# Ledger of designs, part 106: designed miniproteins, single chains, continued (2)

Each design is a single chain, and the fold is of that chain. pLDDT is the mean over its residues in the fold that is shown.

## One batch from the design tools (miniprotein)

Design m7682
Fold by ESMFold2-Fast:
Structure m7682 (fold): chain A 81 residues (1-81)
Amino acid sequence: SAAVEEAEKQAEAMLESLRAFLESNPDLSDLEIQALRDLALREVEEVLKELNVPEEEGRRILERTEAGLQAVADEFRARRA
């Protein structure tokens, strides 16, 4: 559906935005990186609600996005350690 496609597109854009922001801000602490990850996930959750994505598809998008956002956060935290 158009709603699912738009949600997936916005979730991917959020992942790219988090990565770009973290690359541009090398002095962020681990806590700040995790807070930005959590904020990005909340934004995707709101997008799923606003687009009225079906629960089944929404769960799948959110699960995939959460894993992707966490992987990006973990990568940049590891780079700073």
Scores: mean pLDDT 87

Design m7683
Fold by ESMFold2-Fast:
Structure m7683 (fold): chain A 82 residues (1-82)
Amino acid sequence: MELSREELLAALERRIAELDEAIERAKRGELSPEQEEMARLMRRVAEEVRAALRAGASLEEVLALEEELVEKAAAELKEKAA
């Protein structure tokens, strides 16, 4: 399935909005601290990917960046969960 730059931007903006809502729910005590940390890390990943796409990075570069940032975030989350 091929995503256009416009479709990818829309998906990232939707993801950021959903993560913002998750963080607000965590502030109200509706989510665990671990879930809040995950939401914050995923939001930072989505923001950086969106910024790169807006700056004119190619779709290939944006996808590679997302993979790198997601792997890094997953490693940080595992370290904090220990």
Scores: mean pLDDT 78

Design m7684
Fold by ESMFold2-Fast:
Structure m7684 (fold): chain A 80 residues (1-80)
Amino acid sequence: SKENLKKQIEALLNITKRDIEEAKKNGFSEEAIKLYEEAQKILEDVLKNIDSLTPEEIEKKVDEALALRSKADYLMEKEK
């Protein structure tokens, strides 16, 4: 349901904000930080427009954010 999608997006947004702060604190690459920030923007835009989006459109946007996060996570792991 849309309500379940909203809760999932809110949780993912909170995790993404935490990941950005940890990356900045540890001096990890600007490239990884930028990818997390792009994911954050997508998630914030979805939440802002959630009542206007279909569940399918929401899922597509979440998948885009998850792909960006996966790239950032990979870069973070590589920079240990």
Scores: mean pLDDT 85

Design m7685
Fold by ESMFold2-Fast:
Parts: structure tokens; C-alpha cells; sequence
Structure m7685 (fold): chain A 81 residues (1-81)
């Protein structure tokens, strides 16, 4: 398992457990601090989650956020049901 895959699994678990509820906006810095991963590892995991439809990229001024979407809906659509 790569560090990015391990981080993705941990983020998925936190969303499912309700620790990161749908609609929560997070930054790469916050995710790196919470997971203990590097910003590069977090960026890779976040990019994978955006591609999977579980996160969306939101730009506000000079800051980039990632908004938690419906993980259950995204997993169903990706055939992981």
C-alpha cells in the first residue's frame, strides 16, 4: 500500500464514521496535520478522491478547499457497491 492509498483509506473511514461529515471543507494543510502525511501524499490522495467524486475542489480567493461530497453515492456510482 502506498502512503497515498493509506491516507485515502483513512480519509474514507473518517467520512463514513462522521468525523468529516458531508459539506465539510478541508485544506491540504489540515489533512496533512490530521493524517501525519506529507502535503505531496495528501495532494495525491485528494486528487484521487476528486476523480472518484467524493471531494470537490473549491477556490475561494487565494485559497483552495476540498468539500466532502457523498461518499456512499460516489462509491455506488463507481461500482464499489
Amino acid sequence: MTPAQALLAELVKRVVSGELPVGTRVTIDELAERSGATKEEVQAAVDAMVAAGVLRKVIEGDRVYYEILSLEEALARQGAA
Scores: mean pLDDT 70

Design m7686
Fold by ESMFold2-Fast:
Structure m7686 (fold): chain A 67 residues (1-67)
Amino acid sequence: SPADEVADAGIRGLEEFGEEHPEMKEEAEKAKEEIERLRRQGASQDDIVELLVRKLEEIKRKLEEEK
């Protein structure tokens, strides 16, 4: 389904990001878990995309706030 495709792509991207940025691995893993949970609940493609965008924004903010 479109929702599964988006979730799989998002999870893969977060997994790759965590490998490239080990310091963010925990945040990437949490984001993956939330996407998997939302997919398990039968969320729409739009809901999964919105969550993914929000999680990427959170990760970006944390990287920018790092001192």
Scores: mean pLDDT 80

Design m7687
Fold by ESMFold2-Fast:
Structure m7687 (fold): chain A 78 residues (1-78)
Amino acid sequence: RKEKIEKARRYVEEHRRMLQDTRENNLTSDLEPDYLKNRAEELEELKEDEEAFRELMEEKGAGSPEARRKLADELLAE
């Protein structure tokens, strides 16, 4: 259980970092193949973390974008 919450928090942290990098470098992941290739390996490592976050969303009934953001904020709040 603790590991599951930790993995979900890590997933949210990494997503925030990736989005910040994209904005800072004026990149769009859909248009930059080299950037996507470098990130593909990180995404593979995050698959278990993503599943942990997904399970927490389902457990809390967080099916809306607003509910997902609230869960992400709660995970980052510690």
Scores: mean pLDDT 61

Design m7688
Fold by ESMFold2-Fast:
Structure m7688 (fold): chain A 58 residues (1-58)
Amino acid sequence: MKFKFTVTDPITGEELTFESEEELVEHIRKAAEEQGRLDELPVLLGAYRTELEVQKKK
Protein backbone atom coordinates (compact mmCIF):
# COMPACT_ATOMS: atom_id res chain seq x y z
CA MET A 1 0.00 0.00 0.00
CA LYS A 2 1.05 3.60 -0.55
CA PHE A 3 0.65 6.71 1.54
CA LYS A 4 0.54 10.38 0.67
CA PHE A 5 1.91 13.45 2.38
CA THR A 6 0.10 16.75 2.38
CA VAL A 7 2.33 19.64 3.33
CA THR A 8 1.27 23.26 3.56
CA ASP A 9 3.82 25.61 2.07
CA PRO A 10 4.28 28.35 4.70
CA ILE A 11 5.28 30.86 2.01
CA THR A 12 2.42 30.48 -0.48
CA GLY A 13 -0.11 28.63 1.68
CA GLU A 14 -0.45 26.05 -1.08
CA GLU A 15 -1.08 22.42 -0.21
CA LEU A 16 1.49 20.12 -1.77
CA THR A 17 0.65 16.43 -1.95
CA PHE A 18 3.26 13.77 -2.64
CA GLU A 19 2.84 10.02 -2.90
CA SER A 20 5.69 9.36 -0.47
CA GLU A 21 8.22 10.99 1.82
CA GLU A 22 10.99 10.03 -0.59
CA GLU A 23 9.11 11.67 -3.46
CA LEU A 24 8.91 14.92 -1.50
CA VAL A 25 12.61 14.84 -0.61
CA GLU A 26 13.62 14.09 -4.19
CA HIS A 27 11.43 16.93 -5.45
CA ILE A 28 13.02 19.45 -3.10
CA ARG A 29 16.54 18.24 -3.88
CA LYS A 30 15.98 18.45 -7.63
CA ALA A 31 14.45 21.91 -7.41
CA ALA A 32 17.33 23.18 -5.28
CA GLU A 33 19.88 21.72 -7.70
CA GLU A 34 18.15 23.28 -10.71
CA GLN A 35 18.17 26.65 -8.97
CA GLY A 36 21.83 26.27 -7.96
CA ARG A 37 20.95 26.36 -4.27
CA LEU A 38 22.41 23.07 -3.11
CA ASP A 39 23.98 24.78 -0.09
CA GLU A 40 20.47 25.54 1.16
CA LEU A 41 19.29 21.97 0.58
CA PRO A 42 20.34 20.65 4.03
CA VAL A 43 18.41 23.46 5.72
CA LEU A 44 15.30 22.89 3.62
CA LEU A 45 15.44 19.12 4.07
CA GLY A 46 15.94 19.51 7.82
CA ALA A 47 12.91 21.76 8.14
CA TYR A 48 10.71 19.46 6.06
CA ARG A 49 11.89 16.31 7.81
CA THR A 50 11.04 17.90 11.15
CA GLU A 51 7.54 18.70 9.92
CA LEU A 52 7.12 15.20 8.46
CA GLU A 53 8.26 13.69 11.75
CA VAL A 54 5.52 15.64 13.54
CA GLN A 55 2.95 14.40 11.03
CA LYS A 56 4.13 10.80 11.50
CA LYS A 57 3.66 11.08 15.27
CA LYS A 58 0.15 12.45 14.89
Scores: mean pLDDT 64

Design m7689
Fold by ESMFold2-Fast:
Structure m7689 (fold): chain A 81 residues (1-81)
Amino acid sequence: SIDDVERRFLGELMALREAGAAAGLPEAALDALVQTTAKEAREIFDQALAEKASEEELLERMREVVRRTGARLEEAIRQAR
């Protein structure tokens, strides 16, 4: 279900936030990352619902959001060193 995809996405996002916190990123940077990613995910969910996209298509789009967010996190950690 779409709810299952959303829960999985939120779990992945929270894991990334925890990794950033463990790496010493300030709360403001972590909150900005979460807010930006959540907005991007919401737009994708809204679009998928309008398109009647399959759960598999939504999962692939969410995997890409998680991948991009992970890359942003890695860059933020690199810049903080």
Scores: mean pLDDT 81

Design m7690
Fold by ESMFold2-Fast:
Structure m7690 (fold): chain A 83 residues (1-83)
Amino acid sequence: METIEQVERFLQLVANGEEIDYSELSPEVREFARKVEELVEGYKSGKIDKEVEKELKEFLLKLRYEREKNEEEYKKAKEEIEK
């Protein structure tokens, strides 16, 4: 499973109140999960950590970019084989 898909699955599990098996997640997704937990704890404490929120957005953008780049390279390689 791609890292971005693991992140989406993680968010769905959290939204449903299900326990998450971190052993099935990549190190990058586990790091993202930790930052989400920090953000949630910040809100519970009556404060908003804008830096953590910004870092999470930048992390998600990086994961999306890496996935899109890899998919484009995969599609190009597949096209060359089929031609």
Scores: mean pLDDT 58

Design m7691
Fold by ESMFold2-Fast:
Structure m7691 (fold): chain A 89 residues (1-89)
Amino acid sequence: DAAARAAAEREAARARDAELVRAAEDAIRSEADGPAEVLAGLAEAVIALSADVQAARDALTAAARAHVSPEDADYIAAAADAAAARLLA
């Protein structure tokens, strides 16, 4: 059944995406006091490399909210949203 195989492939892709997101979360935490432009660029790159674009966008936005100033988190979220929109177009 194609649906069952697609589910198994999505689980494997989710595990790989989790590794990418984890690395990006560590970088966001380490660079939390740095410029939001750098963190936005990192989020865009990870989203582009992820199989689940929406899940990666949501996870990285949540990480920015947790570690970065509220003002900079909005900038990062906007960049992530724009990247996801382009990839899903």
Scores: mean pLDDT 81

Design m7692
Fold by ESMFold2-Fast:
Structure m7692 (fold): chain A 100 residues (1-100)
Amino acid sequence: SLFEKAERFIEQLREEWDEGKVNKPALELVVEFLKEMEDYLLENPEVSDEELEKFGLEKVKELMEKVEKTDPVLMDKEEKEEFEKKFRELGKEINERKAK
């Protein structure tokens, strides 16, 4: 199934991240996917479970098709450290906004 394929893909990215060999284009596609899902939920707070599942399935299909079309480019140690710094800064900003 598409969900099983997506779950294995995410698990593989986590393992590659821990090993310092993460596929940069694939990681960027996952981040875009998560942002699209968040935006949809923010714009449609009353969306039904069936409509959300349908939207999610279409987005998972698009993600997997894009992944299959991208050549893997390994994120080096320095790029990983820069990404971790940006992610920490974003997390701090979100926490500060949530406290207001």
Scores: mean pLDDT 67

Design m7693
Fold by ESMFold2-Fast:
Structure m7693 (fold): chain A 85 residues (1-85)
Amino acid sequence: MDKRIAQVRESIAFVNKMAADELDRARRLGNERAIAYARRALAYAAQAQQYVDQGDIDQGMLYVSMASSYVSRAGHLNRELEKKL
């Protein structure tokens, strides 16, 4: 149990860092859609942490996966906009 909890917490920390980086990048670019996706990623990461704190590791992992999806989408939108500059 503790090992799975540690792994999910590490994944949450990683996704939070990536989401914050993409949010900062999106704000600098004025990329409203990427800002929205990065904020959604942070919200899902926060929800994942709440589930893990309650001992619901499976829900925590699910929300980490959703957060990662939104980080990926924000990153894609930021890269596409940068190519047009």
Scores: mean pLDDT 87

Design m7694
Fold by ESMFold2-Fast:
Structure m7694 (fold): chain A 83 residues (1-83)
Amino acid sequence: MEELRERIMRAVREGDRQRAIKLIRESLKIKDTSVKPEDIPLSEYQKAIGTVSATELLIGAGEATEDDIDRAIESAKIISARE
């Protein structure tokens, strides 16, 4: 996760918005085995999807902060664990 976060932040700093978005989408494919799908409510899953989508829009606009990236990565864990 730390290496992925640093790669995303580098892409954001370099203005490579397509790479940053691609790396966030790759984080959706990483399953966190510490979280059980049944422990994630549908409302939390839907909120996580909204957070990732909103962060992709912020990256595309060049307005994403480190906090936005961190929230998107945590939300991606919720999405991947439930799927």
Scores: mean pLDDT 75

Design m7695
Fold by ESMFold2-Fast:
Structure m7695 (fold): chain A 85 residues (1-85)
Amino acid sequence: DSSQIPQKLTDYLLENVPEAKKIDPNLLKQQVEFWILTKVKGYSYQEVADRYRISVSTVKKRVNFMNDIISKNPGLEEKLKSIVD
């Protein structure tokens, strides 16, 4: 079920990535969701900002957090993409 993908990724990060455990779980789930929408599904930062009624700068901060975690954990991007299908 594609609607459960953000939760599956969030659960994976909480179990396997120490940096993720330091973040509020609801914020982490939003960071994961925005990363999927922009980096996997190809939506623009503006489209995500409009959908969630937040600023583009907030979307960029959320996505950049995921990019930072991925850069510090070799092989993590490939694992996350495998979960997205």
Scores: mean pLDDT 83

Design m7696
Fold by ESMFold2-Fast:
Structure m7696 (fold): chain A 79 residues (1-79)
Amino acid sequence: MKEIEVSDEVKALLKEAGITKDKVTERELFNALLEYLVKNNLIDKNSDEFIVNAKDTLLQKIFGKDKMTLGELLEKILK
């Protein structure tokens, strides 16, 4: 798997999942993101696209958006 360098805001997200590395695999980043979303109840499970509510979270600081689809979020965070 390819390792990627992450921003300070993404490092804060990873730290909540117990990851303190400067570079992580896409799988580690994906798993940490999903854990954060579930833990903070940010995914609308009633939507067919799993809409993410990022308002007042680390995700709003990372992406600058209040709401996004899970697919859009994954595309942007893996960049």
Scores: mean pLDDT 72

Design m7697
Fold by ESMFold2-Fast:
Structure m7697 (fold): chain A 89 residues (1-89)
Amino acid sequence: SLKQRLFEYRREVARNPELQALSIAERLVLHELGEPPNTVLQALEQESLEALPDASPEEVAAQLKQKIAERFGQDTLQRIEQKKNELLS
């Protein structure tokens, strides 16, 4: 089930400080762009999981970053990486 895989991915993100910081940074930057962060991220997370049926959480996160870059541009991805690094400092 895609819904079950999404739940498991989010649980693994919550257990991994690097992935958690990335997820928080994605929500913050999307909010700054005027996007509904939870709705946008859920759609892109589902698309990433569908593209990668046997992927690790890290591989899903990398695919999600690629989809964000495709939809919002490389500048948005750079802002997310900067915010993630600030959260980990």
Scores: mean pLDDT 86

Design m7698
Fold by ESMFold2-Fast:
Structure m7698 (fold): chain A 89 residues (1-89)
Amino acid sequence: SLGGREEVRRRLREELLREYERHRDDPRVRRLAAELGPEAATIAYLLMTEEGLPEEVAREIALLYARGLETGDSRYLEEAARLYEEARE
């Protein structure tokens, strides 16, 4: 059986890919996915549209978060969270 942390990461990645499919027709999502990959593109898009973050900040957070999910390295997730809180003040 997969460990709980690995199972959670796998499910989050699967959820991001399903969310990507819902937004794949948006030109912004297509552009971001070409540059960042589908998981990071989806995170950046949601940070821009739901949270109102500037694209530059959303991209940086999204890349770190996606890298953390891919590698399981908590340092990437910690850095993403720090940038997110800084962007929100």
Scores: mean pLDDT 84

Design m7699
Fold by ESMFold2-Fast:
Structure m7699 (fold): chain A 69 residues (1-69)
Amino acid sequence: SSEVRAAAERIAALFREAGVPHPSLDALVAALAPLSPEQRERVVAGVEAVLRATEHRDFLARVAVHELS
């Protein structure tokens, strides 16, 4: 459905913003299709939280590498 596709596009955009490769949109749609709208929103929020935590960790790693250079 268009709603499921929109949620998949939101997840792909979060991966793109984080600078990491995203799963195919078809794979994301397949994973999200059996979920309710409320479950899909929780998945999107969870992905965003994980990617934000990953960005913070990667930033700290880059700072540490620069200090050792």
Scores: mean pLDDT 76

Design m7700
Fold by ESMFold2-Fast:
Structure m7700 (fold): chain A 62 residues (1-62)
Amino acid sequence: SLEEQQALLDKYLAFQKKVRELIKEKGRFPSEEERDEILKEVGMTREQYEKAKALLDKLLGI
C-alpha cells in the first residue's frame, strides 16, 4: 500500500540519518553490528532495508 511504502521510506531515511551521524562522530563506516543496531532502533529488518532501497531506486528512475 501507499501508506506502507511511505512508512518504509520514513524508516529508511531515519536509518540513513543515524548512519551519517555515526560516520561524522567516529570518522569511519559503521560495522555490521552497528548497522544492525541502528536498523533495530528505527524498527526495520535487513529485508525491509533492501526493499526500501529498491523502492527509492525505482522512484528515482534508476
Scores: mean pLDDT 83

Design m7701
Fold by ESMFold2-Fast:
Structure m7701 (fold): chain A 68 residues (1-68)
Amino acid sequence: SQAERYRAQQLALTEDFIAALRAKLAAGEISEEEARQQLELYRQWAEDNLPADVAAEVRARLDAFLAE
């Protein structure tokens, strides 16, 4: 369905965002504080712009990254 494709696309974009943050942290291009700020901005954007179920899954993935 269109909803399933949209959800899959948003989750893929979230994983790409997390991978980009990991790469920047490993390269020393950003601090952990800057990475947390970017995560918070992404979380807020998701809460404001995505359907509640999709936003919840995006937040869960961001929270899993923060728990590392």
Scores: mean pLDDT 87

Design m7702
Fold by ESMFold2-Fast:
Order: sequence, then C-alpha cells, then structure tokens
Structure m7702 (fold): chain A 61 residues (1-61)
Amino acid sequence: GAKEAGEAAYRAALEGGADPESAERAGATIASKNAVGAKREAERGGGPVAGDGAERAALQA
C-alpha cells in the first residue's frame, strides 16, 4: 500500500546516505503519489466520492 511504498523509499534513501529529514520527505512523496494514483483509479469507475474514499483508505492503510 501507500504506507509500505513510503516506508521502503524512506529506508532506501537512508541506505543511500540521505539525512533523516530528506528520507522522510522522499517517503512522504512516494506515499502521496500512491494515494493520488488510487484516488484517480477509483474516480474513473465511481466518480469523485469514490476517489476520496480510496485516497483516505490508502492513507490509513
């Protein structure tokens, strides 16, 4: 899910020598992109309300 993708990006950035603040920012960016992707996918099938629900579910997972 979005949380897992963000955590993986955070860990990879730290392994690459990034500071914790930069790593956290990278993780948040990846998690946000995954949540937005889920929202857009749901909007295609169910409209804006379905998109909002999918985004909230992705961010809470």
Scores: mean pLDDT 66

Design m7703
Fold by ESMFold2-Fast:
Structure m7703 (fold): chain A 54 residues (1-54)
Amino acid sequence: HMKEKFEKLREEYRKRYLPQYLASVDLTPEEKAEFEKYPIAEVDIEAYRELAKS
């Protein structure tokens, strides 16, 4: 199913990239919650922070 494929891709991105982001840029709990709303592949940390200013 397409939805299941998207869930697996998102989970793989989370597993692969989220720990690296946490280690390199020290995300806050608030930023982690906001990051959950967006696909990691489409929004980097700088882009997220620009969005948060809006």
Scores: mean pLDDT 54

Design m7704
Fold by ESMFold2-Fast:
Structure m7704 (fold): chain A 87 residues (1-87)
Amino acid sequence: SPSLEELIRRAESALEIAARLVAERAPPDKQLMALGHALALLAELRRAGAPEEVIRRLERGLDEVVAQLSPEQRAAVARMRAQIEAA
């Protein structure tokens, strides 16, 4: 298993990639895959007991990226989040 520090770094990197792809208006499938990866890593951080300040910072960054999406893409992200939380 990765260390908590490595997992935080991976989550930050995944969020930066998602933010870039959304800003560049990359194909929707690439945007959703990057967002899905960031969501999965954020869920892993919560399960690993990462500090609340780290979780809140990443959640704020994710919310800022999601706010830039179309309503259809926001609905897709909400469905992905629900699936990840159920796993």
Scores: mean pLDDT 87

Design m7705
Fold by ESMFold2-Fast:
Structure m7705 (fold): chain A 83 residues (1-83)
Amino acid sequence: MEREERRKRLLEELKEALENNVGLDTILEILKELFEEGVSARELAEYLGIPVSLVNKLKEALENKKEGTALNTVMEIEDVYRR
């Protein structure tokens, strides 16, 4: 599958997951895949309408393999996305 098509699919999957209150583990897995597919923190922040600082915090937690911090950051993202 082309990277661009996979990115679009993952972005839609993320939005549906956030709107349907799926588990944090599922949301985190989708976010990990988006970063692996080359989606930038800015692109994600703009797509979701959230602060880029939260996306950067998540990306840093994932890069440092701090799973607990990553899950806590996903909770913050979900709360901000829901307002």
Scores: mean pLDDT 80

Design m7706
Fold by ESMFold2-Fast:
Structure m7706 (fold): chain A 62 residues (1-62)
Amino acid sequence: IKPLSEEEAERFKEILLKMGVSEEKAEKAVELIKAGGSLGEISKVTGLSKSAVSRAIKLSRL
């Protein structure tokens, strides 16, 4: 996954929270994406599907 900017990472966290992800899991997902983690790793941490994670990342870049 392409690393997010600081602003995109903040928006990504907000999107995950709106999708019902807990604050702790959303923070871990942001750390993973900044570290170059895979969709599968973020999916596992958040409990979302890979497609839902991919959608959240796309929305964070709007």
Scores: mean pLDDT 78

Design m7707
Fold by ESMFold2-Fast:
Parts: structure tokens; sequence; C-alpha cells
Structure m7707 (fold): chain A 101 residues (1-101)
């Protein structure tokens, strides 16, 4: 299912210490899935876009694992959609290609 695919992709992005808490956070997974569906992105594409947006906003290195707290904070804010699209121009182009719009 899309929910299970999204859960698996998000689990791979976070620090090992945060994975158990994230796996149990059905509300966070559902919220992320709602954003992915609203934006017409696949679970994989949404997870990739979300990862880069969080890395940019929190100043994380490319190989540094995300924290569950960062994921929660990013998705809790009403301007989360605008910040997803504030990532690198190449990612914006990939979203246009994936969404055909």
Amino acid sequence: SEREELREHLLRLVAASDREALAADDELIEKALEYARKLRLSPETFARVLERAIRREFGLGPDEPLRLSQLREFLARPDAVERLFATDVDEGLELIKAGLA
C-alpha cells in the first residue's frame, strides 16, 4: 500500500534511534501521506522531496540522518507545502515531470 511504502521510505531517512518511534507514529505517517496525495506525488518522490527540504531548512549534511523531531516540526507547520517546493530547482523540475504539470 502507499501508506506502507511511505512508512518504509521515511524510516530509511531518520536516525536509527528514531526509527521505532517513527514506525509507531501513525498520525505522522497519515499526515505525510495526505500531503503526498494532495501534491500527486508517489511515496518515493514525496519522501525524496521532503528529505531535501528538511536537510536544507535544518542545515543538515547530505549523509546526515534526519531526526524525527525535524520531520514532525516540518510537517506540522501550515507553510510545509511552500517549503517543499523551495528545494533545489532540479527537484522542482522532477516534480513537474512526475506530476505532468
Scores: mean pLDDT 78

Design m7708
Fold by ESMFold2-Fast:
Structure m7708 (fold): chain A 95 residues (1-95)
Amino acid sequence: SEKDQRAYNASITLLNLFLQNMNNSTFQETYKRMLDIVDDAERTGDWDGAVRRLKELREEAKKNNDTASVRAIDSLLTMLSVLYPEHEEELEKIR
């Protein structure tokens, strides 16, 4: 489907950003933090908390002029909006 294609493209973008930024400690810290947020949401079902934390993380990255981390978070948000359509509206509002 078109949504599946968007999720796939976002996952490839995220993988490429990770590979391009393997030696960027600031990016690696943000990448770990965004994955921890998703892992916690999947374990607890607290997607409202995850939306809040991802929004805060994105704003922190923007404040630090960390464009790679902002793009990684945006790619993750696109993937999550397809995987969890019940949370699509709130996830899309973050960017």
Scores: mean pLDDT 87

Design m7709
Fold by ESMFold2-Fast:
Order: C-alpha cells, then sequence, then structure tokens
Structure m7709 (fold): chain A 66 residues (1-66)
C-alpha cells in the first residue's frame, strides 16, 4: 500500500544517512543494505526498493554536506 511505501521511505532516509555518516557506506551500499533490512522486517519488495532508493539519495546528500 501507499502507506507502507511512505513508511519504508522514511526509514530508508534515516538509515541511509546514518550508514553514510556513521559507517562510511557508499550510496550503493546504503541502498542495498536498507533494501535487505526492510525485507527482513517484513516489508514487501516494492516498499523495500523504494526505501532502499531513499537511503541511497540520503547517503549522497549526507556525503555532499561533509
Amino acid sequence: SGEEVLEAQKEGIRLGKELALEKGYTPEEAMEEVRKRLLEKGFDEESAEAGGLAAGIAAIRARQEK
């Protein structure tokens, strides 16, 4: 549902920024790690992919602000 996608995107932004800043993940690494974690939490494939993409974008932004 749209609600699940929005929840996954918010989680992805939070995790993507944290992974980039705290653990030095690249945007691609943050995207894949967050997608995997969302699937493990029971999100569907579409929501997990949306959250992963949001994490990648958040990681890019965090790295540009350094």
Scores: mean pLDDT 85

Design m7710
Fold by ESMFold2-Fast:
Structure m7710 (fold): chain A 81 residues (1-81)
Amino acid sequence: SVDEVTEELIKIAEEAIKKSDDVSEVLSTFFEEFAKLVKKHKLSPEETVEALRKVAEYLEKNSDKPVAKALAKALKFYTSE
């Protein structure tokens, strides 16, 4: 479900942020794992956008780290297309 994928993506984002303060590395790690989850769960485009939007909202509310803010911003740009 979208909620299960959203929760797993939040965990992936938190682990990437925890392991690196480099924005490019955090973005690369997140999007590589994100692509694997989309393929594994066979998400529709609509479900994919909803999951990313929820992850961005979570990061904005729950993290003050610059890399977390950068990731949230990237996810927002992706969902606004």
Scores: mean pLDDT 82

Design m7711
Fold by ESMFold2-Fast:
Structure m7711 (fold): chain A 57 residues (1-57)
Amino acid sequence: GTVTITTSAKNEEEAKKLAERITALVAPGGTVKSVEIKKENGEWIVTVTVELTPALA
């Protein structure tokens, strides 16, 4: 199954750090399919899409 994780950061550097941290946390349990960083209303929105492995889901 696919899981989408969304969070926000105050700037692009923090958004990139959050994306890296989320990717590291989910790596044992799945494959990261996409990482999107978008500026919206003065905030940086981080979206990470993960495909969970059947054995670790």
Scores: mean pLDDT 79

Design m7712
Fold by ESMFold2-Fast:
Structure m7712 (fold): chain A 77 residues (1-77)
Amino acid sequence: MAEAARRIARLAGELEGASEEEIEEAARELEATPDFAALAARAADAAIELASKQPPSPETERAIAVGREIRALAEAA
């Protein structure tokens, strides 16, 4: 669980330009959150769907790729 939470927080934080301290805090909060894996999977699915409805761009392609990676990590948790 800890590794999945940390990796998910890093992927999301890097996409949003968060600091290392913010990423570490988010990872701790995710690990402490009941059903965080299910929440992360739903959030990733929603983000992928939303990005897929936008015109193709480097930003939407990156969002879809990050969402898929978060989805896979959530399933492994």
Scores: mean pLDDT 74

Design m7713
Fold by ESMFold2-Fast:
Structure m7713 (fold): chain A 81 residues (1-81)
Amino acid sequence: DAEEAYKKGYQEALDFAFRLPGLAREKGWSEEEVFKAIEELKKEGEKLIEEGKKTGDKKKIAYGKGILDGVAEALRISLFG
C-alpha cells in the first residue's frame, strides 16, 4: 500500500545517507561527490512523485515522498557530524 511505499522510501533514504560518510572514506570521494550523490537521490524522489502524479500511481508518489523526507531527516540529524 501507499503507507508501506512511503516507509520503504524513507528508510532506504536514511540507510543510504547514513552509509555515505563510510562510503566516501572507502572510495576517496570529495565533498562535491557526496553532494552529487545526495542531489541524485533527491532528483530520483522528485521524478517518482511527478511520474506518479501523471499516472495516478499513489504508491509511486508515496515512495518518492518517503525518499525526500528521508533525505531531509538525515540532513537534519547532521549526516556528516
Scores: mean pLDDT 82

Design m7714
Fold by ESMFold2-Fast:
Structure m7714 (fold): chain A 98 residues (1-98)
Amino acid sequence: AAGAAEVERAVDEAEREMLKVADSLPNKEQGKKAVKEIAEEVRRAALEGLQGDPATTVELLGKVNKKAVEKARSISPELARATAEAMERVLGTVLGAR
């Protein structure tokens, strides 16, 4: 239970940081929509990642993180960088919370 709350908080913080970058872009509405969709998928994967073994968690979140960064890159390189950094923090939190 404590681990799930910590992961939820990490995803919320990641979404907040990505939204800051999206809000600074000329196409901010597209950026914000992409961030919301990314955060939803990452939250689901991160909570599932609390179950099973660390290797499976790394594989699952690595796949989701790659898709998230690719989606963000289609909006801007800046958002892609912010997304990559935020997703690495989420992975670290999931691995530490188990």
Scores: mean pLDDT 82

Design m7715
Fold by ESMFold2-Fast:
Structure m7715 (fold): chain A 77 residues (1-77)
Amino acid sequence: MDPAKLAALQALGDAVGLTLDPDRTAGDYFGDLVPASLRDVRLRDLDVEGLEQIALGLYLAGRMDAAQAQAIGALLA
């Protein structure tokens, strides 16, 4: 897996207090906070846009602060 994606997944996990398995789906962890089109996608198979959408959803739900969301975005840029 891309090291930048791994770092972004670790940052997402830290923000929500979970250890994320990259072989599990985004929907398994985040349910309705993930767009329906991404729920059945494994975390490792998410592209940059998918990871950004999940981070935005978590930020809007109050599951992470602005600094955490910005740090994840910077890892994916």
Scores: mean pLDDT 80

Design m7716
Fold by ESMFold2-Fast:
Parts: C-alpha cells; structure tokens; sequence
Structure m7716 (fold): chain A 109 residues (1-109)
C-alpha cells in the first residue's frame, strides 16, 4: 500500500539522519530540519503525490549536499544522493534511482 511504502521510506531516511547525527556529521538543528522534510516526503508518498514527494526529497538532498560541500564531507554528499535514490525507487522510477545511486558512489570516490 502507499501507507506501507511511506512508512518504509520514513524508516530508511530517519535511520540515515540518525546515523549522520550519531557520527557527528550533522548538528541537532540540522537533524531536526531533515526529519521535518522526511515527514513531508512520507506524507506526500502516502497521499500518492509524486510531485510533492520529489520536491521535498530534492530539498532534503540539496540541504545535505550544501552542508557536505561547505564542510568538505563526501559522506554527506553521498547521503544526499542516497535519499534521492530511496524516494525514486519508492515511486517506481528505477532509472532515477539508479542515477542517484551512481552519484552517491561517485561522491565517495
């Protein structure tokens, strides 16, 4: 169901954010902002709103990428693309998911 897909995406994205916070790569304030965007992504997915889900996913990805570039942290840049890949996959966009996964790997090289 859309609700089960949304719950799974929330779980995966929340785990990524919690791991980044626990490792000290992001602050409490940054983690809270990212979790708000995760909730918006999950709500859009549960509603079947592809456009809103992608909008919030790109906002989350851009925030992580900008922090990663500013701090020189390629793990944050990789996390930005990993988030996009998860959302594209949840929407059935396997080509978009594959592209995002490739960019995540390139960021770690």
Amino acid sequence: SLEETAARVRELLQAIIDELKAAGYISDEEANKLKTLVDRIAEALAAGDREAALQYAHELSKFLEEIGKKRGDKRLIAAAYTVLGIVYSALGDEEGAAEAQRKAREAMA
Scores: mean pLDDT 88

Design m7717
Fold by ESMFold2-Fast:
Structure m7717 (fold): chain A 79 residues (1-79)
Amino acid sequence: SSMLELRRRAVSLLASGKIWYSEGDLEAAADNYTRSAELALQAGDLALARESVEKLEEIAKKDPKFKPLAEKVRERVEA
């Protein structure tokens, strides 16, 4: 189903984000975590969406320039 496809894509994006984060590419990691959270939210998988937001918030703690993005995505997930 389309919902299962969205969830599968969200899982893949979360995994890709973790790889970019380990490589030190915070921009690529943040982009992947944001996309993962958005697709997880569309799929109705709040647990996965929250995991992706937590990873984005970890990036924001390392580099405050990502704080507005992390706050926006958190608000969308918890809305």
Scores: mean pLDDT 90

